# Designs tried in a protein design run: designed miniproteins, single chains, continued (5). Part 15

Each design is a single chain, and the fold is of that chain. pLDDT is the mean over its residues in the fold that is shown.

## One batch from the design tools (miniprotein)

Design m16518
Fold by ESMFold2-Fast:
Parts: C-alpha cells; sequence; structure tokens
Structure m16518 (fold): chain A 120 residues (1-120)
C-alpha cells in the first residue's frame, strides 16, 4: 500500500504540474489521508474556481483505487494573484507506516520555489 501510494503520488504531482498556472505541488500522506497542497496563479475568483475543479478531478482520477473520497477543499491567497489550494482525501484503507505526515512527492517551478521561500 505505501509503495503503491508513493507511486500514485508521484504520477499525481506530474499531472498537477501540467495544469495551467500551477507553480508547485506537494503530496503528503498520513495513516488516514492524502493531503495535496498546490500553489497556483489565480488573478481572479473564476480562475481560482477552475483551478480547484481541475486539481480535485486530477486527484480523484489519479488516486481512484486508493481513496474513499474528498474530505475537504480549502483555498487562500498567499501572495497577490497566487493562491494555495489544499485538497484532503480520505484513504480507503489505513496505512500505519504513515503515522506521521510524510511528503510522497514535491514539484516546484523556479517561480513557485521563490514564492514558497518568501512565505517561510
Amino acid sequence: LAAELEAAARALAEAIMALPGVLGVEVLANEERVIIRVLVEAPDEATLREAVERIVATAERALADLIAGVESVDSKEVAPGIAEIVVTLRLREPVPELAQNRTLAERYTPRGRAVLEALA
């Protein structure tokens, strides 16, 4: 399960990075959940809404056999025209090896890395 989840998380990160305006993605997991954090360029509410819909659909497709469903979706502006989207998904089966939140995949554009560093 853990190895299968890690492979799916890497594929998911690549798929999310291909979406318009995505600057970075982190896929984390714990025993019960997968947490996807995305930095995206969203100059307006319509662009943000579209990005959220695309990210959720991509995650549901990539993790279909591993998840029970979407638990929550949150978004916030972290810099002018840049939003952080957090999608939390419930695992169908617990993974005890992931008792602590573990980063399974991480990808950033150079601009996304600069934004992340400015937020630290």
Scores: mean pLDDT 84

Design m16519
Fold by ESMFold2-Fast:
Structure m16519 (fold): chain A 55 residues (1-55)
Amino acid sequence: LADRDYEATVAEAEKRIAENPNDADAYWTLAQAYIRLGDFEKAREALKKAEELKK
């Protein structure tokens, strides 16, 4: 794909988290998508959750 919709990536990651709340990769993907969208507050929160789940 030449162009990506990061809002769609957020929705997909949220769906994965709803199916598996311990999916650290889904939280990491969510954080990356939020960084691309400029929502650094939500990105930081998602990244923290991903790191906590890897403990």
Scores: mean pLDDT 77

Design m16520
Fold by ESMFold2-Fast:
Formats: C-alpha cells, sequence, structure tokens
Structure m16520 (fold): chain A 67 residues (1-67)
C-alpha cells in the first residue's frame, strides 16, 4: 500500500533526525522525493525539523528549496 510505504519513509527520516544522523535523514527525504514527489519530501522535512540541531535544520531547509 502506497500510504504505508510513504509513512514508513517519513518515520525513517524522523528516526534518523532523532538519532542525530542528519545525513541519513537527508538521504531518506531524497528517496521520498524520487518515489512520491517533492510534497511528500517536504512533509518528511517538516516532521524531522523539531528533532535536528540548528545546522541540521539549515541543511533540511536548503534541501526543501532544491525540491
Amino acid sequence: EEGVELQRLIDEAVSAAKAGDVDKAIETVRRLAERFGPEAARQAIRAALPYVSDEGKARLEKLAEEL
């Protein structure tokens, strides 16, 4: 089911962010953009933002501009 896989990838991005693995969060967001489009990727970025450092936030915001 498309919705289940979308939610799984969003959860992976959030888990990576919570673990401080910003590189993995960015990689997961890029996979979301490729598979489900830029709006799904922005959804994952919004979900991950509360859990990242200021540096991680800047990197995710830049990625959102590139989508």
Scores: mean pLDDT 83

Design m16521
Fold by ESMFold2-Fast:
Structure m16521 (fold): chain A 60 residues (1-60)
Amino acid sequence: MRMEELREELRRLLLENNGVISPEQLRELAKKFGVSVSTVEELYYELSVELVLEEAKLKE
């Protein structure tokens, strides 16, 4: 699977679940996209930080 598809799926799940994704969901995404759990966790962290920064701009 392409990494860009994984990033879009993670971003979508983060938005739908108010920034929270369970470890089980991260593991299933890793299986679905054929990548390591560590790769999914790194992307989850990066996208979570990005969303927090976007929210902070709106709250200011």
Scores: mean pLDDT 73

Design m16522
Fold by ESMFold2-Fast:
Structure m16522 (fold): chain A 63 residues (1-63)
Amino acid sequence: VEELRKKAEEYRKLADEYRQKAIEASKNGDFKTAQEYLRQAGIYRAKADELEKEAENVEKKLS
């Protein structure tokens, strides 16, 4: 359970990093790269949310 939650936190940090990269790319006028980074940020956010749900399900099954 703790391992799943730690991995979710790592994915949240990755999502934040890609979001920041998207902002920088947009400031430089590279909207295609910005869009790609936003897509990656969304993917990592979704992975983090899924791992949190999995950790909750494991906790309930072990209880």
Scores: mean pLDDT 80

Design m16523
Fold by ESMFold2-Fast:
Structure m16523 (fold): chain A 72 residues (1-72)
Amino acid sequence: MAEKLVREAEAAREEVLATELSPEELAAGIEQAKGQIEKVKELAKAGKISKEEAEKAIEALERLRAVLEELL
């Protein structure tokens, strides 16, 4: 799960950088990234994923969120 989230977040970041998105689309992307970060934190706290996997997933999602916020 965490590995897939990292890959999807990295792919989304590349797509965002290559695509002109509306402010509404950027805002929706930010909220989605925040929700995924919280989900990853919950999974790590429950012991469902390793701390290392959680850190990598959160880092990728935070980078995606930062790009979306910068473009907004």
Scores: mean pLDDT 78

Design m16525
Fold by ESMFold2-Fast:
Structure m16525 (fold): chain A 75 residues (1-75)
Amino acid sequence: MKEKAEEVAKKVYEEALRYLSEKEARMISEVTKLAVLAGASADKVAEITYKAALALGASEEEAERIAKVAKEALE
């Protein structure tokens, strides 16, 4: 569980860095990590990641790409 959460968070951080600063990317990755650790489904983790990315200044298209990375990392 912990290893998977860290793997997903790392991939989300790397994708978010393409669009946002290190601070915002880290915040999105930590939110995603917490959702995975809480046992959320892949769809729920993607939803939470999408909302976090939007809240931190990503466009809808950027947030969708970041959320997709989270979902694919869990599948």
Scores: mean pLDDT 86

Design m16526
Fold by ESMFold2-Fast:
Structure m16526 (fold): chain A 58 residues (1-58)
Amino acid sequence: GNKEEAAKEIAKLALETDDQEELQEKALKLLKKYKVDNDEGTDYVTAEAVRALEEKYA
């Protein structure tokens, strides 16, 4: 679904981007592109990105 694709791209972006503002800007653009505009979908995507960051970025 759209939220799963958004989560994959945002998780990858989080691993590649070390600037929080740049990450937020690009993540918001991806959420809009995949039409993840509800709280449930945004929470899912955020949780996946946080998991990726915890493993590689801390």
Scores: mean pLDDT 72

Design m16527
Fold by ESMFold2-Fast:
Structure m16527 (fold): chain A 66 residues (1-66)
Amino acid sequence: MLEEIEEETKKALETEDEEYEKKALELAEKVGGEGKALLLKIVAEKGESLGTAKTSEELIKKFLEQ
């Protein structure tokens, strides 16, 4: 499941597809604190490097709203 969170989060950042963003958030929530921490780490590290600021902001926003 953590591997799936990493994969879906990376796909969301690379493709900017809302479906992958939604899957990443749902998986992170299902796992709990560890999943949420992993999602934030990937968004912080990969979102910045890929230049996908909009998708990164949406992922962080939805994480904080959960």
Scores: mean pLDDT 67

Design m16528
Fold by ESMFold2-Fast:
Structure m16528 (fold): chain A 60 residues (1-60)
Amino acid sequence: MEELRKAAEKGLEAAREALAAGDAGRGSTMAWHAYKLAKEAGDEELAKEARELYEEAVRL
């Protein structure tokens, strides 16, 4: 579970960096992967953050 949570955190960070660089496609993909990893890890707050970032990315 800890490894999944760390992977989700890294994915979320990568998604934020992609969006900051203007790459909405990469940002949304990375945010969705982080969301799935956070769900598997049982981290509801991390999953919520990743889902919100994904929804922001697909609006771009």
Scores: mean pLDDT 81

Design m16529
Fold by ESMFold2-Fast:
Structure m16529 (fold): chain A 65 residues (1-65)
Amino acid sequence: SEADKIQEILAKLSDEQKKKISELVTEAQESELTEEKLEELKEELKKLGLSEEEAELIVKAVKKS
């Protein structure tokens, strides 16, 4: 499932990276979910060392929440 894939991505990351991702996801969910905000989230996730595919999966999950 998509949730299982996200869990596997998070399991590979350091505690600091996980905290940063959690902060970014929370900020995006508390904000108006515009296409611009989703693109910003994707770019920030990629800066943390996630691949294009990994960042896209997290963005897709946020969009569905």
Scores: mean pLDDT 77

Design m16530
Fold by ESMFold2-Fast:
Structure m16530 (fold): chain A 84 residues (1-84)
Amino acid sequence: MEKEAYELGYEAARAYLEGDYEKAEELNEKALELIKEVLAKDEEEGKRVLAAALLGAAEAVAELGTPEESAEAREMLAKIREQL
């Protein structure tokens, strides 16, 4: 679940950065559906799956974004890792 959420978050952010907004939205919807299913069964596991999706998205922006986007993504990654 966590690895799948991470990959969905990463690919959604990549699609968004490449200007494929329709693909980014579809991948975000898949990630949200996965998070909702897990969260409904186990709140702690659901939070970990959400965290994985956010980490994937932030890492994609850090790697592929502009220097300004990458700096903000690294700050976000640090905060997510500290809170989870």
Scores: mean pLDDT 78

Design m16531
Fold by ESMFold2-Fast:
Formats: structure tokens, sequence, C-alpha cells
Structure m16531 (fold): chain A 57 residues (1-57)
């Protein structure tokens, strides 16, 4: 998958599942949780953890 498509799928998994950020990062093809977090934050304006918390609020 393209990087953009992988990030969009990660956002969906963060909203719709209880999978850990590390598990989601691996599932969408990132070798590192830190690298995934940086890429996700650049794309969505907030960390994966913050994104999930906001979606559940």
Amino acid sequence: MERRERLLRAAELLRTTDKSVAEIAREVGWDSVAEFTRAFTAAFGESPRAYRARARA
C-alpha cells in the first residue's frame, strides 16, 4: 500500500478497534512505532493516541 493509504487505514483501525498503537503500526507495515507516530502526527496533526482519545470523546 502507498504510505498515504497505510496512514488512512491506521486512522480507521484507531477509531474502530481496540488494537494497540504498536499492533496497528505493524499491521499497516511500519517497522517502528516511533517512525509510525511521527508519520501519523505529520499527516493528521495529532499523535495516534491523541487521535483515538478524541474519537472516543
Scores: mean pLDDT 82

Design m16532
Fold by ESMFold2-Fast:
Structure m16532 (fold): chain A 71 residues (1-71)
Amino acid sequence: MEDKRRLIEAEALLAFGRMHFALGDYEKAIELYEEAIKLLESLKNPDEEAKEALEEAKRALAEARAALAAA
């Protein structure tokens, strides 16, 4: 129950992070991706969906940081 709630929260944060990234708000996107990663890393029994979300979040964070550095 707790893990599923955290996964849903993390997926929502990833969606909001992608939206801010698309708007050029890289600093906010970075904050949202970092929060999503914290939630995903706090899971007790991560399933395949959670592991994929964590990999996506880490890639998105790296992309957002690179975009901010290039801006």
Scores: mean pLDDT 84

Design m16533
Fold by ESMFold2-Fast:
Structure m16533 (fold): chain A 92 residues (1-92)
Amino acid sequence: SLEEDLKIAEKGRELSEKNGDTESAELFDKSIEYYKQSIEYLKKGDEKKAKEYLRKGTILYTSGLITFSANASDEVVKEFEKEIKKIKEESK
């Protein structure tokens, strides 16, 4: 879900910042901005703009995940995977 991906992106940004990974942090931060804009457009009933910002957010989210995995140690990747699992479990 959009809310789930938003929470994962927020955790990815936090872990990236903590580990000095500015590249991944910036990708996640931009993804968060676009996801929030998508939510706002959904609230306004602007489905076209909501879909556009969701698409933009998803591209940056995916790029953030890939870049994080490339830059992070195995231990930090496992920490992020545990957080993702927790977020998904909370989403039911």
Scores: mean pLDDT 87

Design m16534
Fold by ESMFold2-Fast:
Structure m16534 (fold): chain A 74 residues (1-74)
Amino acid sequence: MRPVSPEELAALVDKGVQIIKEAVNIVAEQRSLRRAEAAGDDDGVAQEKANLETEQARLDKYSAEADALERRVR
């Protein structure tokens, strides 16, 4: 296989950082959802579920972009 260039490695690292940030956001939103559920706050539960769906979509996008970058270095 061809060696990975420093530029390709830097791009993969940047995507890794974006993925980690979104994963942290998802964990925070999951904790907020559990607090809303424990409080019986139906409106808060609905809002946190919508936030989780948005953050999951961003994580999926960044993961797909990372996969595309990995395929280019093969």
Scores: mean pLDDT 80

Design m16535
Fold by ESMFold2-Fast:
Structure m16535 (fold): chain A 116 residues (1-116)
Amino acid sequence: SLVRALVREAGERLRAAGEALEAAGDPEGATLRAAGELLIEIAENFEDEDLRKLVEALANSPPSVEEVLKNIEEVAKTEKQKEVVEKTKELLENDPELASILRSVAQAIAARVARA
C-alpha cells in the first residue's frame, strides 16, 4: 500500500540520517536511527488498514509518550505487533523526543496520502 511504502521509506531515511550523524559524533544520531528502525518494524508487522489508522491517529494527536503508546496499542493484535509496542515503550522511555519525531513523520505521510 501507499501508506506502508511511505512509512518504510521514512524509516529507511531516518535510519540512514541517524547512522550518518552517529558517524559524525552527533548525539542526535542514536535517536533518529531508533526512530527509523521502529518505523521499518511498524511497516513490516502491521496490516495496511491498521497502518493507515495509526498514521492518521498519530498525525492528529499531541506528541506525547502517552498518546503514541495509546495509538499503537489500539492497532496491535498479534504477539509480534505487541512486541513492537513494547519496543516503542522502551524507546520512548529512553528518549521522549521520539514522540515528536513520530508525529512529524505521521503528519508528513498523512498529508502526502491526502494528495494522492
Scores: mean pLDDT 87

Design m16536
Fold by ESMFold2-Fast:
Structure m16536 (fold): chain A 66 residues (1-66)
Amino acid sequence: RKEFIEEAIEQLAEELLTLKYNDDVTKQVAAKLRIIGIEEELRLRGYSDEEIEEIRKRAKELAEKK
């Protein structure tokens, strides 16, 4: 479980960086779809909305450090 959360945080951080620094609309749309997919996978694995929000917050913090 913890390894999956760490992987999800890293993947979300990469997609958030793409949204922030890439001005290519196609790449931004792809990044948004990947974020949605990661969050949906977390829900399907039984993570609560509160847990997903915490994961999203950590991913945002990681992205800000890069």
Scores: mean pLDDT 78

Design m16537
Fold by ESMFold2-Fast:
Structure m16537 (fold): chain A 75 residues (1-75)
Amino acid sequence: EERKRRQQARELAAKASAHYILAVGYRTQGRLDAARLERQSRAAAEQARARYEALSEEHLKLGDDYAKQSDALSS
């Protein structure tokens, strides 16, 4: 079912894009939260940045996985 495979590939590509957007959002939020906490505690600022950076990296990996699945269906 070629048309069904193409539809699934497009849906997976859309999921990859959504995860990439979330990754950028988490990274931005981490920097903003770290900046606010810097005057209170450097350790708290570093912890906040690290947590949001880890979330960003998780979503980048999910995006890459969905992109690979999309490519496999399109090949």
Scores: mean pLDDT 83

Design m16538
Fold by ESMFold2-Fast:
Structure m16538 (fold): chain A 60 residues (1-60)
Amino acid sequence: MITAEQARKIKELLKSGKTPEEIAKETGVPLELVQRAIELAKKYGVDLAVLALSTELNLA
């Protein structure tokens, strides 16, 4: 799981139109974790920030 701080940064950068790769670079979170967090939102809804990202930006 990503931390709440990392989730906030990911959401903010994604709203700015950054790619998952750019988000990984700027937050220090591995690319695979960024993509997994988005996938987790669709499957579990356990991370509200990740769920919001998936819903707002319609990311698969």
Scores: mean pLDDT 62

Design m16539
Fold by ESMFold2-Fast:
Structure m16539 (fold): chain A 101 residues (1-101)
Amino acid sequence: IATAAALAGGAAALVGGYLAVLAGTGAALAAGIAGALAGAGGVFLALLGTSAGAAAQAGLAGLSGGIAAFVGGALASPLGAAAGAAGAALGAAGLALGVAA
């Protein structure tokens, strides 16, 4: 259930990031921030003792969304690109913590 929600969230973040780039600079920044929050959620779930698999999936979703926002944001806005990069980093951290747990 949590894994399915995390994967769906990642897919939604990817699509949202793409659409945000098409919509403009502010939307691209918002998508990058959303990716960062998803990645942070993965880390948070890992720290709360949630299952390693669920934390890793949430981290992976954040990583994928962050990368998508970074690529899309780089075309529209440097702030969107920065937020996307932060999302990717947080997602990677969540994944690493989930695997390590």
Scores: mean pLDDT 57

Design m16540
Fold by ESMFold2-Fast:
Structure m16540 (fold): chain A 58 residues (1-58)
Amino acid sequence: MQKQIDEEINKILKEANEKVRELARKGRAGTPEQRLQYLKEMVEIVSEAVKKRKELKK
């Protein structure tokens, strides 16, 4: 039971981390307005990953 949950959590975290890294890279190359937009998207991605992790624990 725990092993499958850990695998799903690792997959979610890996996907979120890759997306966050891409958005952070784009933000550094963009305008201040684009950086704010990418920051909002990064926060949303992290928030969704945390929610999915909590759902898998139930």
Scores: mean pLDDT 77

Design m16541
Fold by ESMFold2-Fast:
Structure m16541 (fold): chain A 86 residues (1-86)
Amino acid sequence: MTVVIVLKNPNTGAALAALGGAVQAELDGGELKSEVSGNTVTLTVTGASEEGIRAAIEGARAAAQNGGTLSEERVGDTLLLTVEAA
């Protein structure tokens, strides 16, 4: 399964929280790719394990708690987690 975390206009705390979750998902057997475009940070973890998916979700939730809203969408085998600054 692929997990994509999209951070729109993140503060430093939100970015670090999401990155922590994505890095843990990579350590649990996934492959992490990071991309920055303007004020958007995209973290893609390909081949995520069940534990890696949970780590990515917790990272996205922690990012939202740093001043944003989390939306979740599933498209095929991809879980899209979008965090928008409030």
Scores: mean pLDDT 85

Design m16542
Fold by ESMFold2-Fast:
Structure m16542 (fold): chain A 60 residues (1-60)
Amino acid sequence: TYTLSAAAQASLAAAAPLVRRATELMRAGLSPEEVSEIVRAWREEGEAAAERLAAELLAR
């Protein structure tokens, strides 16, 4: 039986919106490298910082 800790479940729940957003950003014309940088910003600085970076990259 596979049992996830509360922390692991929270991480997976947080990752679901990130995966969807990454797909949207790639469809908007961002490269995988740019999307990877946004994912790093999400993890290190939080969602608001990641969205600010995404907006900047999309503005080109």
Scores: mean pLDDT 71

Design m16543
Fold by ESMFold2-Fast:
Structure m16543 (fold): chain A 58 residues (1-58)
Amino acid sequence: GTKEKIEELEKEIAKAGENGDVEKAIELMEELISLIKDPEEKEIYEAILENVKEESAK
C-alpha cells in the first residue's frame, strides 16, 4: 500500500544521501511528499526537504 511505498522511498532517500547524490534525494523526497494526503504530515516532510536543500549548499 501507500505506507510500503513511503518506506521504500525513505530507504532510497537514505541511500542517495549516503552516495552523495543530493539531487536524487531531493527528487525522491518530492515523490514521497506527493504520496502524503494528510496536510499536516505533508508540512513535516516539506520542512525536512528544506533542511536537505540547505545541506546541499555544502
Scores: mean pLDDT 77

Design m16544
Fold by ESMFold2-Fast:
Structure m16544 (fold): chain A 77 residues (1-77)
Amino acid sequence: DAILAAGERGDPADVLPLLGYLSSPDPAVRKAAALALGRIGDPRAVGALEWLAAHDPDPAVREAAREALARIAEKQA
């Protein structure tokens, strides 16, 4: 999976493309993008992930966004 591979690489250059995937109509794509952003740990993703955690219609996507936020917070500590 290209999205999950981006998270595994941890490349900050992947942040902006992954932010685009958070707007995908496919909840599996949004979930994968949220988890990948959490693995990268770049704080540029925080605002988008906070919105997703509060407002996404899919509970699995909301949970992935919460996990991603926790990972970003750990990397910023």
Scores: mean pLDDT 81

Design m16545
Fold by ESMFold2-Fast:
Structure m16545 (fold): chain A 78 residues (1-78)
Amino acid sequence: MEEELEELLKEVEKKAKDPDSIEEVLKTLEKILELVKEANDPELMEKVAKRLEEIAEKTEEHSDLIYKAALYLRNLAK
C-alpha cells in the first residue's frame, strides 16, 4: 500500500471515533477513493477495502459510511 494511502487510512481511523468529524471523514474517504482509482490496481483496491472494513469494525462511529466506501472499492476491484 502506498505511504500516502496508509496515512489517510490512519486519519480515517482516528477521526471516525469523533461524531463531529463526519465532514472530515468524508473528505478523507474521497481522497482515498481518488488515489486508489488513479492507481487503477485491483489488488490495491481490495487491500484498501479490507483495511477500511477493519477500521469500521473497530470504530463504532461512522462505521456505515466507512463500510460503504469499502464496498465501492470491492465492486471496482472485481
Scores: mean pLDDT 78

Design m16546
Fold by ESMFold2-Fast:
Structure m16546 (fold): chain A 87 residues (1-87)
Amino acid sequence: MKYSKEEIEAETQVSFARMELAIAKMSESKEAQAEGVRRAIELAEKVYELGKKEEAIEILEEAAELAEEAGDEETAEEARELKEKIE
């Protein structure tokens, strides 16, 4: 089985987004947590553009939850708004 360049790109962006969320969850620093969440939101947009709609929605939902936990309501709202637009 050989993946196309587009499939590899999509899977790579999904992996990066999930990694950023995992780092954010484990971060003891609110700044590092917020940064990881913002990167995950940016990667979710690319994941959606590459045709991985369901995975992009999951990433945005998790990002919104983590941002809310961190007290970053603006980032949480951005993630929820983007999720609503792509659903």
Scores: mean pLDDT 79

Design m16547
Fold by ESMFold2-Fast:
Structure m16547 (fold): chain A 76 residues (1-76)
Amino acid sequence: MKLPSEVVARLTGLILGMVAADLEGDEEAMRRYAQDLVELAKEHPEHREEIVEWARKALSGNPRALALFDEALAEA
């Protein structure tokens, strides 16, 4: 259950960007970050579940961002 350092760095950056967008109420930016998170998971299929769980856990305090992430995942 170890993510490569490059994946952790990208995942952390995308989550921070999405949380910032949620704080500002920027739904379009949140949708873009949600899609980028889904693409990151697609590019690392062996770590897909771990990336998804990390993102959901990090976004648990941001219900709108979490909902947009789950919506993007459902379409993938």
Scores: mean pLDDT 84

Design m16548
Fold by ESMFold2-Fast:
Structure m16548 (fold): chain A 84 residues (1-84)
Amino acid sequence: SSELLAQIEALLAQIRAATSDADLRALLDQLGDLLAQATSIEELQAIRDAGMEALRKATTKELILRAIGLILRAIGEILDLELK
């Protein structure tokens, strides 16, 4: 939906602006909540891209693993939609 895409784009902007591990962790959690709501390839691609930006900014093992996990879940959902 256009509303969900707007929420994902807003989170991506916040991830780009994030300066603390606590902020990045909260944004990754919010992105995970949006992933649970995503139903289209466009929404899932936007979440994947936001997760990749979070991974680029992640400096701790925990945040790196959380970002990778989110990216892999988004890719898995994209593949499920394209193959079914």
Scores: mean pLDDT 88

Design m16549
Fold by ESMFold2-Fast:
Structure m16549 (fold): chain A 63 residues (1-63)
Amino acid sequence: SDLERAKKTLMEKYGLSEEEVEEIVELLKKGRFDEALELLIKKMGPENRATALAMVKELAEAL
């Protein structure tokens, strides 16, 4: 699924743990988009802000 592919990319390419990915997903399920985005930027690094935004949108659309 698109959701599982996005989760796998965050873990394998950007080094997030399963627990960190699930925290972001739970924030998105609660409609806390900005909090999920800032957490993801913190985990991926500020240089990856544009990619983090794209990933958060992909996760939100797949939920």
Scores: mean pLDDT 85

Design m16550
Fold by ESMFold2-Fast:
Structure m16550 (fold): chain A 79 residues (1-79)
Amino acid sequence: KKKLAELIREYVEKLKEARKVAADDKEKMAELAELGKKLMEEIEKLSEPLEEELEKLAEELEDLPEEEAVEKLIEHLEK
C-alpha cells in the first residue's frame, strides 16, 4: 500500500512538472510513462481487499475535479 502511494506521488509530481512545461517535452513524458508502467505493475499485484477499497474511492472521486481526485487518492493510499 505505501509503495503504491509513493509511486502515485511521484507520478503526480511529474504530472505537475509536465503541465508547467506545457510543451512537447519528450524526456519528461518518457519519465511519466515509466512511472505509469510501475504504477500499473503495483496495481496488478494488489490483493482483492485493496482493490475493493480503491474501487469505492474511485466512485467517490468521479464527482471531483482531477486535481482534487488525485489528492484524495494519494491521501487514502498513504493512510
Scores: mean pLDDT 58

Design m16551
Fold by ESMFold2-Fast:
Structure m16551 (fold): chain A 93 residues (1-93)
Amino acid sequence: MEEEIERKREAVDEVNRLLFKAVDYAEQGKIDEAIKLVEEAIALVRERMPGNTALLGALEDALKAIKEGNVRQAHIDAIAATLIGVGEVVELE
């Protein structure tokens, strides 16, 4: 695999890891910790995949849902973000 594809795969895996941990913390009522993790995921996408506006939008929606205490919507937005992220890597392969 080429270096670019490998780096994008690693970034997508890290974004997914941060999102699932954030949703888990939100379910536990650890909203501040959940917000921090989603903000880390957004920063990673802006650094590694700045052209992926769909993924950024899904992450911003998940962040808003967590801030509003809407854990159900946060789950939906997190799943959407993970699917968009996987699509980014698959298109490069």
Scores: mean pLDDT 78

Design m16552
Fold by ESMFold2-Fast:
Structure m16552 (fold): chain A 59 residues (1-59)
Amino acid sequence: MKIVTLPKDVTLEEIEKVHKEGVKKIIVPSNTNPVVINEFKVKYPDVEIILTPDPNVAQ
């Protein structure tokens, strides 16, 4: 299973690029823009998004 961690300021375009590479799980900081997360979930419901408070993820 391929898992990718993305930064807090990730754009919808960047998430779509990762999805095209066959990623099934994406980890983002819990303070990522909820609009971007919601748009991605609507377009790609088969992909799991995991929110993390991990300070080592790009701010």
Scores: mean pLDDT 72

Design m16554
Fold by ESMFold2-Fast:
Structure m16554 (fold): chain A 56 residues (1-56)
Amino acid sequence: RASREQIEAAGREAAELALANDGRVTREQVEALARRYGVSPEEIEREALRIYLEES
């Protein structure tokens, strides 16, 4: 499991992609973030959704 800070950073970047693209983030983009931050795709999706809902 990645650190809280890495999950937050990856989730935030995914949420920003979603906000810029009508709520759309591809699986390929999530996988790229997972490799970059050392976070699982599932952790990124959960944190990104949380941030997206807070900001929308």
Scores: mean pLDDT 78

